# Designs tried in a protein design run: designed miniproteins, single chains, continued (5). Part 1

No score or structure here was measured in a lab: all are predicted.

Each design is a single chain, and the fold is of that chain. pLDDT is the mean over its residues in the fold that is shown.

## One batch from the design tools (miniprotein)

Design m16001
Fold by ESMFold2-Fast:
Structure m16001 (fold): chain A 99 residues (1-99)
Amino acid sequence: NKIQELAQKFKEEVLKLLETLPEEEFDRKSEELLGRVAKEVAKILGVSLEELIRRVEEETGVSGLTPSAVFGYLVVNDPRFQPLREALLEVEEEYRKRR
């Protein structure tokens, strides 16, 4: 399953960043990673990242959404992305422990 593979890679990359980087640099790098994951989600769905953002903006009535905001919306609202939601929750737990 492409989404499960993406979730595993996302989790591994975030945990590596959390292990190696100070908080400010972690926040910047994790935001960049979320943008890359949003692009891979769009690719799995067979659309461009721009088209995926447009669809979520239409569904929500919110304009100017970032790729990371679109990712957040999808992992909360689309059950196909449950593995990514689980990965996100797990890395958020690790982040809280290290504050």
Scores: mean pLDDT 82

Design m16002
Fold by ESMFold2-Fast:
Structure m16002 (fold): chain A 88 residues (1-88)
Amino acid sequence: SVLEELKKELKKLVEELINGEMTLREFMERVEKLLKEVKDKLTEEEQKELNEFGKKLTEELLNKAPELVEKQREEEEKEYEELLRELE
């Protein structure tokens, strides 16, 4: 079904984001594109199920977001230190 295919794609995008395989910007753009393409193909019941699934994915991302943010901060600090070292 369209809904099941969409759920699989969204889950894959969340996993790619968590694994650092894409930026948050790219993730948001891909999600928006997917939702736009399938919006007209979903029933009201499927839209409700998608909203509940989206809430669950958001909670999963938020639970892992502190760790992801911390890793991004550490990488940015490392890049900054390397840049300063090159300027010496």
Scores: mean pLDDT 72

Design m16003
Fold by ESMFold2-Fast:
Structure m16003 (fold): chain A 57 residues (1-57)
Amino acid sequence: AVEKARKLALEANPDAVEIREQETETKAIVAAIGADGTITVATVDKKTGEATVEVIK
């Protein structure tokens, strides 16, 4: 789950200079932070495998 979240976050923000990962029992969350301040958050549900990607500028 965290590997999938990391891949999705980096695909949306390939020039990310910082990556933050948080894992819970039910979710894997990866935030990729670009040098320009753009934050891409990928969340993967561990039960369903469903993924969401949010871009914050």
Scores: mean pLDDT 78

Design m16004
Fold by ESMFold2-Fast:
Structure m16004 (fold): chain A 99 residues (1-99)
Amino acid sequence: MELVELIEKAINLPEEKKEEVRERVANLTAEDEPLLTREEAVELYVASLETELKQKALLYQTKAAVEKTNFELARELSEAVRNKDDEKVEELIKKFEES
């Protein structure tokens, strides 16, 4: 399989990362992976980027979940402050710090 075609078939890779791989392929030498052909080295490199992308996706999903929880807590805290419910304000602050 041609190196360009291999990069294009990596459907889990965003276009930005595909361009990065294309640039690195031009500079890839046998010395970077002395026991592999250039084609094998590129295939492993692409697979490595796909693994990294999966890890980044998980991190972004985790961050989004945390931001949603923090937004809901901030909304409830704002309402409790507006209602002068000091007991609920203290409870929400404790929950925010322990989250």
Scores: mean pLDDT 61

Design m16005
Fold by ESMFold2-Fast:
Structure m16005 (fold): chain A 92 residues (1-92)
Amino acid sequence: MEEFWKKVTDEEIKALFNIYFEIMKDDPVFQELLKKLLEAEKNGDEETVEEYIENIIRHIATYMFIPLEELPEDFIEKLKNYIRDYVKEQLK
């Protein structure tokens, strides 16, 4: 795990997100966060969208047993983009 963060690529971030999503798709906490995120995006509430994306990333960090502060900023931003894209695709 320690060496993972030093070599993080877009493909590795996608793989991590896909693994997390596949495992957590039936998790009620994840589903509630996703539902609120979808409602905020549908309402055009960009500030609330960002807040729920942050909450989902925190939930991912907790699932991985890694403090959010130990994740690189670039890694967090790429995760935010993947979650945001997923949400927009669900509304189409």
Scores: mean pLDDT 72

Design m16006
Fold by ESMFold2-Fast:
Structure m16006 (fold): chain A 90 residues (1-90)
Amino acid sequence: MRLSEAELLVEATILQLSVVIAVSKQRGDEEAAALAQRVLDAVVANEERLKADLELARRVLEGVRRFARAVDAGDLEAARALAEELLALL
C-alpha cells in the first residue's frame, strides 16, 4: 500500500499532535494537552478534505509544527493563538 503525499502529511500531522499531547501530559500541562487534543480532533474530523487538498495539508502541518514549538517553549499564549488559527483552517 502506497500513501499519497497529502495522506503522508496528514499522518505526520496526527503523529506530531499525538506527541504534543503525550509530552504535555508528562509535564503536567493540562491546558497544552487539551489544546493539542482539540486540534487533533479537528484534523481527524477533516481527514478526507485534507487528503484531497495537498496545499491545505501542507499549511496545516506547518501550523502544527509552529504550535508544537510554542508548546515546547512554554508559550501558552502563542499556542492558543496558533490553535485558533489551525481550527479556522479546518
Scores: mean pLDDT 87

Design m16007
Fold by ESMFold2-Fast:
Structure m16007 (fold): chain A 74 residues (1-74)
Amino acid sequence: MAEEELIEIVKKSKNVDELLQMLKEKGYRATLKSVALGLAVLLGDKETIRKINSTTDEEEIRKIAQELMEKVKK
């Protein structure tokens, strides 16, 4: 996926669940963890990438993804 396309979808999405739905509608296989990792890579946030990879708690991953979305929207 092109970086520019991901940024546009994030800007149009209100939350992580809407972002996941929009990615699925475009034919991407998107999971909560894959989206969180993609956003952290886009932002160059190495510490957050490590945190996502060490976390098995879906609720924690959801919070991280939401915070990363807010950073991309700025």
Scores: mean pLDDT 78

Design m16008
Fold by ESMFold2-Fast:
Structure m16008 (fold): chain A 92 residues (1-92)
Amino acid sequence: TKVELTPEEREAIIEKAREAVKKYLQDKLGEEVVSFEVVSIEAYKYEDGTILVTVTMIATTKSGKKYRVTVTLRKNEDGSWEVVDIAIEELE
């Protein structure tokens, strides 16, 4: 089931996603991210009660490379968000 996010939740989710992607690209590829474009944010509640948010962004690196990044976050019982998956696709 689709879930409505508050503006405050949306901002917190985007910031966590940006930080996770910056670390991932730096640690795995040695790439410094200079900008992000948020493409979509979708939140769903699953049958087991889990709430997941999928954030799709375009990350541009200092080298000029672009990546489509998909970050999945899970809502904890205390209302905080944690990154559980990152998928990255290099764009030509």
Scores: mean pLDDT 83

Design m16009
Fold by ESMFold2-Fast:
Structure m16009 (fold): chain A 95 residues (1-95)
Amino acid sequence: MEEKIKELNELFKKLADLIVEHSEDPREAARELFVLSIQLSGLIYAAEKGDKEEAENLLKGLKDTFERLASKYPQYKEEIEELEKKIIEVANELM
């Protein structure tokens, strides 16, 4: 469990670095990353507490945020989608 949380945080850092490095609007990038951070933290907390319904709702919110990011950074869509896939796989292992 703790190792999976660490893996999620490392994947989030990779996504954050990608978005920050290539964003022309740092405020917009920061806002999207902040939303992702809240969703990930909430997902980890819900999963650890065994709240599967809340974890699933947060996972849906995460997917929506990834879709918005892929739309805003189409040149990095493949990298964003690969990170989304890995984050979802690790999150499902926590649930």
Scores: mean pLDDT 78

Design m16010
Fold by ESMFold2-Fast:
Structure m16010 (fold): chain A 115 residues (1-115)
Amino acid sequence: MEEVERLVREIDELIDRLSRETDREEARRIAERLAELGKELIRITTDPEVVLEVIERILDAAERETDPFVRELLAQVAASIAMEFLRSGETDRESILRAIGLLLRAIGILIELSL
């Protein structure tokens, strides 16, 4: 339990840091770390709600982001975590459908940024 809470706290701190980062190289490093921690969260938690809520918070941050570069990184991280969650395969149908919906939200942001 304590390890899951620690990872969620670190993830939330990195979301805030990424949203305020102006150095592109550092922003990429934060995004890579955020994706790594999200995948670690999938490995250690048995509660799909914890993972789904993290993906949703990353997407909410992407939707509020005004810097297109940081918005792209947040959407890529959300998509990466959602894909890893779906690949893990060990969850209920409702959680799978929610993860697909979140992945589609991330793809939508990435398509908009490509136009």
Scores: mean pLDDT 87

Design m16011
Fold by ESMFold2-Fast:
Structure m16011 (fold): chain A 84 residues (1-84)
Amino acid sequence: MLTPAGKALELAKSGAPDGYEEEVDGWKITVERDEEKGISTATLVNEKAGITLTFSAKNGKIVGVRFEDKVNGFVHEGPHSLPP
C-alpha cells in the first residue's frame, strides 16, 4: 500500500520485530511485540498533523484500531476484533 497507515497494517500483521522503527512521509512507525500474548502493535505518529494511529494484530489478524486527532480533540477506537 502507498499510505503510511497501510504500511503499519502490514507490519502489525506480519509480526515485524519488537522495537522496529521506520519513517514514511513525516510519520514515525514503531512496532512493539508481546510474544506472551501473541500481539503485535504498530503505532504511527505525525507530530506536525497531531495525529496518532495504532494498529494491534493477533495471529496475523488486526484486532484493534485507534485513531487520535490531538488538534481537534477527536478519538476513535475500532472493534476489538475483525470478522474473518
Scores: mean pLDDT 73

Design m16012
Fold by ESMFold2-Fast:
Structure m16012 (fold): chain A 83 residues (1-83)
Amino acid sequence: TAAALKAQAEAALAAGDLAAAEAVIGELFRLALAGDAEAAAALVEVWPALAYALALREESEEAAREAAARAREVLTAEVAAMA
């Protein structure tokens, strides 16, 4: 379920396992594209956190914060459009 995938993504992010987090968030993205509103809502929470962690590996912390904020804006707008 979307809720189970969200919990797995949160656990992977908390553990610093970015590869596992990417895989699970990829499944949430696939479900959201198929019209799963719960998966889309879960992405609003977990995608910015993944974007932050990935950007932080390659760039400054400020760039990571900007990447997370942008991801949150885009996903929030998409979820709102589904309502």
Scores: mean pLDDT 73

Design m16013
Fold by ESMFold2-Fast:
Structure m16013 (fold): chain A 97 residues (1-97)
Amino acid sequence: SLEKLIEAIEKEIAASTGPEATRYLLLATIYYAKYLATKDEKYKELAEEYIKKAREASPDKEATEEAIKKIEKIAEEFATNEEAREEAVKILEEEAE
């Protein structure tokens, strides 16, 4: 389940990067996945913006860079499954922002 994958990664990166940086990294992952699926550069720009915000919000730069490396792999998994992308969006929209 992609939902369980997101939850596991959030738990792993939140422990080192903090909750704010983790939120930005999750948003970056989804927008980068949308870019890979649609090839619309606006989503790439949004992903890069959230990566920048994650770097600024994180107290641990090394942990944040490791999390950023994981984003690319996760985004590729999101890009190959439209149902999983729709489910991930619903989960994050149902969570209080």
Scores: mean pLDDT 68

Design m16014
Fold by ESMFold2-Fast:
Structure m16014 (fold): chain A 92 residues (1-92)
Amino acid sequence: SSIEKEREKLKQIADDNQQKLDLLLEGLKGLGKSVTDSEKVAKLMADLYKKRGDSLIKLSELSEDEEESEKYRKEGEEALEKAEQILEEYKA
């Protein structure tokens, strides 16, 4: 169904953005830098967290299992919160 294809796409978007986050965090660690040391890095990381969060919230809305829906909702909210925290810390 179109809903099942949408769920698969949203999961892939969430997973892809998490992989990009993991690679960037590993790179920053290797350079001895934090997420907020650069405006470009802070904005890129916030964008990746927002994209992950948005896709997980949507996946939660399309999930028929309550436990799975709640898990995706929590993970999505945490990702969106991290995006906001990064932008706030950079502006501070």
Scores: mean pLDDT 84

Design m16015
Fold by ESMFold2-Fast:
Formats: sequence, structure tokens, C-alpha cells
Structure m16015 (fold): chain A 69 residues (1-69)
Amino acid sequence: MAAAKEEEEKAKLRKKIAELGEKINKLVSQPLSPANRAQLAAAARELEALYKKAKEMGLPLENVVAAVE
């Protein structure tokens, strides 16, 4: 059945999206160096994958963004 695991997966996705969003925001607010650009690109790809999964699970992205600070 695993209904409880689905709720846990949603909670984990929210937390990962928030942490990755904060990391991206920190990189963007720094002067962009080649190293920062590479990290930003990698982090953006990871965030896209997490957002896609969140949408498939019906998780509201706007509320997730609000939780990031």
C-alpha cells in the first residue's frame, strides 16, 4: 500500500527543493565567476528534476517557493 511513504516523499521533496533554492539564491547574489556559473547550472538542472517530480505528485510549487525564504 505504502500511502505513508508517498507523504514522506512529498515532505522530502519540499525540503530538497527549499535547500537547493537557497543554494541557487546565494550563488546568484554573489559575483558570477566561472566556478559559480558551473555550480549554478548544475543546481538548476537538479532543481528542474525535483520540480518535475513535485508537479507529478501534485505538490504546489508556489507554496514551496514561499517556504524557502
Scores: mean pLDDT 70

Design m16016
Fold by ESMFold2-Fast:
Structure m16016 (fold): chain A 80 residues (1-80)
Amino acid sequence: SELAEEAERAVVERDYEKLKKLLIEAGFSEETADALVKRLEDPSALPVLAAALEDAAAASKDPKLKAVLEGIARGLRRLG
């Protein structure tokens, strides 16, 4: 998925502004997107967050949300 690849790249490049935009476009509120991006700034949280996003992606029925969450999780796995 092009969207998943874009989300993965945003995480790996630490482009938090682009990542926030992708999350909002996928249906997250601005507050939730901001909170998630802030958690990504803590290296100790990355493995737990990756696992949580993998589970959330697997449970999601929305293809756009699923793609964004899968991309973020893959990006976090590449960093940790």
Scores: mean pLDDT 85

Design m16017
Fold by ESMFold2-Fast:
Structure m16017 (fold): chain A 62 residues (1-62)
Amino acid sequence: SNEQGLVAEAEAFARSLVKQGRTKEAAAWVQKQSERYKAMGYDKVAAALEALAKELEAQAAA
């Protein structure tokens, strides 16, 4: 589905930022994308991105 593509694109970009040592920025960006997709009614995409943002936030805090 198009939704799987949206999650995959966001995950790929977040991984790119993490490779650059920008994990906290990646977490903030993914969280913002989750909020945007939630506002548009893409609840499944928003939930997947929210989970990713929390994982990245935990990684950045460690």
Scores: mean pLDDT 85

Design m16018
Fold by ESMFold2-Fast:
Structure m16018 (fold): chain A 77 residues (1-77)
Amino acid sequence: SLEEILKKPAKKPTEEDKKIVDRVASRYASGLERRRILANRDKLAQRIQAYKDYLEKQGKKVTDEELEKIAREILGL
């Protein structure tokens, strides 16, 4: 499951991962959801990095569209 993937050890999140959190929150979140997401920004960026690390280990490339979709799921949007 996605949750099992996101629990595995991952590289530290990049500034790009944090910007993905910001962008997805801006597009899809209400004001209250956005505040919750930004309060957990670093943890959510870490989960995005964990997904990217999982795909890298599988030899798979993630597209920007797929990454936005997964980021939306990670953010609960």
Scores: mean pLDDT 81

Design m16019
Fold by ESMFold2-Fast:
Order: C-alpha cells, then sequence, then structure tokens
Structure m16019 (fold): chain A 120 residues (1-120)
C-alpha cells in the first residue's frame, strides 16, 4: 500500500541515520518487492530494479566510507546521494501513476527534510 511505501522510506532514512546498513538494505529489498507488485509493465519493473540496485550500491559505499573514517563531508554527500535516488524513484512512481500525486508529495517532503538535516 502507499502507506507501507511511506513507512519503508521513513525507516530506510532512519536506518541510514543510525548507520544500521544491514537493516537499510533489507528495507530497500522490501520496498523493491512492494514496488514491483505495483508495476504494470516490464519497463516499470526494470526501472524499479535499477533504482533499488543503485540504492543498495550507494548504501554499501556509505558503509565503506564510514569504516575507512572518510571525511564528514564525503559521508554527508553519500547520505544525500541515497536520499536523492529515493526522490528520483518516488518521482518516477508518481509520473507512471503507480502512486498518487498527494502521496508522492508527502514522501518527497520527508526525503527533503532528511536532506536538510544532513546539510545543517
Amino acid sequence: SEEEIKKLIEEILEAIKNEDFEKAKKLVKELKDILLSLAKTEEEKNKIEAYTEVLLHQIDNLELLIKKKAPKEEIDEAKVKIAETLKELVKYMKEEGLISEEFAEEILKIIEEYIAEIKK
């Protein structure tokens, strides 16, 4: 459901904030499964798979940067990139009519608030 999509995105962002990368990746895979169930075409399925694979790769990269004690600026940029990919996925889902415009706007606001918190 749209409410479950919103909850999963909120939980993904919280897991990233808490540096729980195993949980973040598990939640991304759960998000992928829900989104694939909404997909009507092979093109939509391919796009959902592409966005979620990018997210998983970005989370792995963020974990690596933290383990290597990279500068705060690089870690913050990696977190912003994950959030931006989530925004692109949500916008794609809205444009294809897989989620409502009102629901997409609610989720986009949550992601923008997360980005603003990182940039403080």
Scores: mean pLDDT 88

Design m16020
Fold by ESMFold2-Fast:
Structure m16020 (fold): chain A 90 residues (1-90)
Amino acid sequence: SIEEEIEKKLKELPSLSYNEQLDAFKEILSLLIEAFEEGKLSAEEALKLAEKVAEEVKKIAETWPKEQKDYAINIIDIMMENFKKYLKSK
């Protein structure tokens, strides 16, 4: 299931580098968009999963130096706003 695939990626996050963690977040959002477009997830379900993942990545980002943390949080917030707009446009 999509939830199992996301859970697997989340478990791997703490072992990944800074750039790999941001790439993993982007991949998860892409998987959620694909599942939504295929009718496997509602917009509400896709958004809830995306928000859960964003919070987990932000939590891990707390271990990074301030400049990298601030940049990552800003990028995650931008990606989430774009994701929300995409879901509403359909």
Scores: mean pLDDT 82

Design m16021
Fold by ESMFold2-Fast:
Structure m16021 (fold): chain A 79 residues (1-79)
Amino acid sequence: EKEKLKKEAEELYKKGLEEYLNGNFDEAAKLFEKSIELAKKAEDKKLLALSQRALAAVYKKQGNLEKAEELLKEAEEAE
């Protein structure tokens, strides 16, 4: 159960990275948001922190520094 959620979150995280590298920031954000939700359900602190940092990177690219800082703070506390 949790293992399946972790695998799904990992796949969403990797797909989000692909979209980010291709400059598709809106799609990357959606994928990282889904990864965060599943990582929370799976109680995977490391994957949660990775996905939060990735979403923060998207927000930085979009110029939303306040949201980026908040996510980085949450990611630091998750680890």
Scores: mean pLDDT 85

Design m16022
Fold by ESMFold2-Fast:
Structure m16022 (fold): chain A 100 residues (1-100)
Amino acid sequence: PLSKEEMQKIFEEEIEEARKAFPNPEVHKYLDVGLELIKKAKSNEEMLELAAGLGLVIHEAITGSEEAARAELRASSSSDETLAKVLAAAELIKERVEKE
């Protein structure tokens, strides 16, 4: 099983790769906020929810369609509870970026 520190390092590396793949200043703001929240996560489950929420926000920013990105998330989500947690994480990331 992955430790919290090992899982955090994996997401930090994935965020750095996303930063290189998407040289968009708006996407970089979401990556910066997402990384800060992931570093402060209290559990592996919270970290996974934040990573999924960050992915949704980046997908929305790249495609320009919140409807399409959220429809795909709904289709792939295992439960309404999981969907609600991911949507809450995405909203938290968006609010943090808008206040900065």
Scores: mean pLDDT 77

Design m16023
Fold by ESMFold2-Fast:
Structure m16023 (fold): chain A 103 residues (1-103)
Amino acid sequence: MRKEAVERLLKWAEENSSDQQVLELKILLEALLRLGKSAATIEALKDPEQRLEAFIEVVQNMSDDELEAIRIKVLGAKSAAQKAAIRKQIALLRKGVELLLKD
């Protein structure tokens, strides 16, 4: 279920989002994996689906403030409105991960 839900989310994003939004998501996922997992673990994760499951685990173990700081650091935010939007996106991401982990 978790794997299938993440696959559906990425497929939906690729089909219904701008190239920039898809790129931003991929950059954020890679940054979170590098911060939450050892380099050896990341190198062992050759399957994109296993990398996405590792991302879910990293998000579950991080605070909302840590996720916001990483998103701002990696992709940037120039306005207060952009920072507020990022906070909402992180809250939704965390809630989505929690729901995926309950199943």
Scores: mean pLDDT 61

Design m16024
Fold by ESMFold2-Fast:
Structure m16024 (fold): chain A 85 residues (1-85)
Amino acid sequence: SRAQRLAAIADLEELREEVARRLSGEHGRKALEYLEKAIEAVRAGDLRGAIEYLEKAREHLLEAGDEELAEQVDRIIRGLRELIA
């Protein structure tokens, strides 16, 4: 639904800000890049593309050593999968 997609965008924007505050270096930068691509994909209605970008962001967060941020991404991925009919 529109409400569920708007909630996902809000969660992704908050996560992007948290990543920007907590992480530096190449993996943090790549995670931010993929999160931004995921946000644009959700806005465009491309939920499958958004999930692919979020999986890449999650990989970079794990490589940066931040399991909590990676878990937040995984939660958003699960929510988006529920929206795909």
Scores: mean pLDDT 87

Design m16025
Fold by ESMFold2-Fast:
Structure m16025 (fold): chain A 72 residues (1-72)
Amino acid sequence: MSKAYSLYTSAMLLYIAAEVNLSLGDKEKAIEDYRNAIELLEKAIPGLDEKDKEEALKKKEEIEEKLKKLEE
């Protein structure tokens, strides 16, 4: 569990960093941080327990939707 949990935690920290950068008007940095958060979530998901997996999938969908709106 330690590796999957570590990846999940890192993804959440990148998500927070992206939200902060977006609030500061740094769209480019926010996009990079969101993309990195998605990548880490995808790597974490197979090793997470059922509840954390559900939360991670939902968060990934939220971030993907935000990215789509920022890139269009």
Scores: mean pLDDT 83

Design m16026
Fold by ESMFold2-Fast:
Order: sequence, then C-alpha cells, then structure tokens
Structure m16026 (fold): chain A 97 residues (1-97)
Amino acid sequence: MEEEVLKRLLEEAEKRDLSLEEARRLAYEALLRLALEAARLAGAPESVAREKADAILDELVREIMETLKVSEKKAYVMLALAAEEQLRENRARLAER
C-alpha cells in the first residue's frame, strides 16, 4: 500500500541525523544524478538536466510538505530516498536488457 511505503520513507528519514543543509544537498544531488542519467539515455545535454533538477527540487519539496504535513528537512530526505530508489530501478532495468 502507498501508506506503507510513505511510512517507511518517514522512518528512514528519522534514522538519518542530518542538518537541514545536508538534507537539501542530498536531495539535490540525488535529483541531479537521476536527471543526468535520464539525459544520457535521451541524448540530451547535461545543462538541461541541471536546470530541470534545480526547478523540480523546490516544487517537489513544497508539494511533499503540503501533502504530508512534514518538516522541510524530512521532505528533502524523503525526496532524496525516492530519487535514489528510482535510480536503482532504472539501472536494474538497463542491466536486464
């Protein structure tokens, strides 16, 4: 269930004793890696990936905070974890081909 996945992400965020700045950096770096990998697969310039990562970070963090009623720090950690999970899935599918 989606609620179980969300609860797991919140528990994982609590285990990570990160400052707000560290959490924000983690989220940005995870989104940037995901965007760069997508750009490489699509044959797009890396500059497009960086611009999209910057724009999406603020929007997604705000949506997570408003929807889940969590702190900004927790929203950043949850976003970083979700992006890293997506990156793992993308790599697994590519390896199977």
Scores: mean pLDDT 74

Design m16027
Fold by ESMFold2-Fast:
Order: sequence, then C-alpha cells, then structure tokens
Structure m16027 (fold): chain A 88 residues (1-88)
Amino acid sequence: SVIDLEEAAKTDPAVRQYLLGVKAFLSGNIKEAERRFLEAIKLNPNFADPYFALSFIRTVRGELEEAEKLYRKGIRLRKKQPSYTLSL
C-alpha cells in the first residue's frame, strides 16, 4: 500500500503531500501530518484520502462535528471518482 502511494507521489504533488502526511502521522508527528493533509487538499480539493485522514485527527482531538463534516466530504468525493464504482 505504501509503495503504490510512493509511486503516485512521483507525479502528483497532492499525493506527495498526502504521503508525507501519512509518514508524519505514523511517526507520531500529528501537527506535521495535519499540515501535510491540508496542503494536499489545497493542491487537489477532489482528492478524498486527506479528508478521511483529517477527519481521524479531528476525532482523536474530540472535534467530532468538524470530523463528521470532513468524513462526509471524503465520502462524496470518493463516489465521484470512476475507480470507486469499479470496486463493487
């Protein structure tokens, strides 16, 4: 899973920021992870994965209303991606 993301990150700046966010999160640097996920959304607002990652960070901080909004946005974006409908 990480290797596929690293390959995509070579050509997509938003995916690259998301990958750096995932790596920061796994190392326990939540503040850096949040910054990277926000940058990924800024570079590509249609990229669903950073919205789910931010939703999780908001949930662990107890920011449940913000977390729900981000999660719902991620779900809507995922359904609009052609590859998502083929996973059924």
Scores: mean pLDDT 80

Design m16028
Fold by ESMFold2-Fast:
Structure m16028 (fold): chain A 59 residues (1-59)
Amino acid sequence: SSMNQQILQLTNEMFRLLADAVDAILEAEKAGDQAAVAQTEEQFKAQVAQLKAQIDQLE
C-alpha cells in the first residue's frame, strides 16, 4: 500500500539522519568541541522524533 511505501521512505530518511549525525559528531570530536557534540545529539533526537511522529500518523 502507499502507507507501507511512505513508512519505508521515512525509515530510510531516519538512516540518512543517523549518517549525517555521525559525521557531525566525528567532526566536533576532532575539534574537541563537546558542546557541539551534545547539540548534534539533541538535534538528531528531535529530527528522529519528528519523523517517527509522521510515521505514526500514517493510519
Scores: mean pLDDT 81

Design m16029
Fold by ESMFold2-Fast:
Structure m16029 (fold): chain A 84 residues (1-84)
Amino acid sequence: MAEKQKEIGELWKKYAEALENKDWETAEKYKKELEEMGYETYVKAVEAVLNKKYEEAAKLAIELGEKLGKAEEGKEVAEEILKA
């Protein structure tokens, strides 16, 4: 579990950095990796951020956290999205 959680955290960080830098090619690469890992709802949340729909993106992050039994992590992600 630790290895998988570390990998997800690294992908999340790299994806967020790519979005902040408007590096769409790199962002698309990490987006696909996250989708392949089963994080489709998370990907939709990030796409809402790209469209400047931060409130919608935050709601999706919270919903994903609840579905995964990680509500606290979902709230942290939502807070990061709203502050971005």
Scores: mean pLDDT 65

Design m16030
Fold by ESMFold2-Fast:
Structure m16030 (fold): chain A 101 residues (1-101)
Amino acid sequence: AMTGPVVALVETPEDQARLDALRPAWAANGQDLYVVRVLFDEEGNRVGIEVRRFTADGKEETHRLELPQEEIDRIVAELRALMDDPSATVEELRAFVESLR
């Protein structure tokens, strides 16, 4: 059976630690991993997002977007809604993440 790509949202150091623990298992399953990470300034304000793609063969692609907090909140809410929707397809999640520029 083909397993689709995995999408992860990272907002905290605990989210990152969980991601780092799970990533080798997803790679062993032949799954690509997309990570959407919220970027914070020194005062803890949201200042942007980072989108990373890890391929199962160990390659990494990264891009960053500096965005106002309202846009970051919207993107995070939309991503969470898709992740929580049992009718949403993995391809819809992937298309959403790949649309972030």
Scores: mean pLDDT 76

Design m16031
Fold by ESMFold2-Fast:
Structure m16031 (fold): chain A 92 residues (1-92)
Amino acid sequence: SLVEILDKVLAILTELVGRAARAAAEHADDPEALERVERELAEETLRRISEATGLSYEEALEAAKRALEELRARGEETPAERALRAAIAQAR
């Protein structure tokens, strides 16, 4: 069901957003290293969503974008969520 897919996507995003926040703290003085780690986390997010839901990589990309956009629209988007959303938007 759509609800089951959304629950899996949100669970994965919650974990990866937490990892992105930790990366931002660890690489506060190294923006290039942070961008590389954020790109790697974005790619892992899409792969894990695809594997957990059975969606294609392209469908996982759209699902992740929509979930993060929903968080932004509710005024709940954190800096880490914004960073991950930007990295995902640039993923292939």
Scores: mean pLDDT 78

Design m16032
Fold by ESMFold2-Fast:
Structure m16032 (fold): chain A 94 residues (1-94)
Amino acid sequence: MPKLSEEEKEKLVKEAEKLVKEKVEEITGKPAEVQLRSVEQMSDGTLVVSFRVKVDGKLGLALVEARKEGDKVKLTIHIHFADGSTVTYEEILE
């Protein structure tokens, strides 16, 4: 898989943060604070982005894997809530 450019990485990090926030707020019905923790690009071109997620004063984590598939980017989003529940879902970006 081709590696993402620095501009593509910045765009994907911002989009991933937005998607994590929207999904957490959808699931919990509460405002979420999302803070970037790390960005790693794997040798296969996969971008792995991790976030700290705070809802109702409690800390969770989100992990987003981004892969370029032709002209599209596939995101796999894993959200781990403070109560131990986990949600995984996929998004396709143009």
Scores: mean pLDDT 81

Design m16033
Fold by ESMFold2-Fast:
Structure m16033 (fold): chain A 75 residues (1-75)
Amino acid sequence: MDNALKAGQKALKVSKEAKKLGDTKTAKKAQKYADQAGQALSDALNGKISPKEADKIAKKIMKKVKKLEKDLKKK
């Protein structure tokens, strides 16, 4: 479950950095990943999915967020 929190926090940080650079499209994408990580955490806490499934979702989101971060570093 900690991975969902970390993925969401990383995505929010990338969104904030993208906004500072004027990259509103990347900021919106990162915000969407943050929302998806938060939803996975919420679903696990409410018993809608297992903590293991939430962790899988979080790991996939983290990979996507890291790709966005690399693209931002090129600007």
Scores: mean pLDDT 80

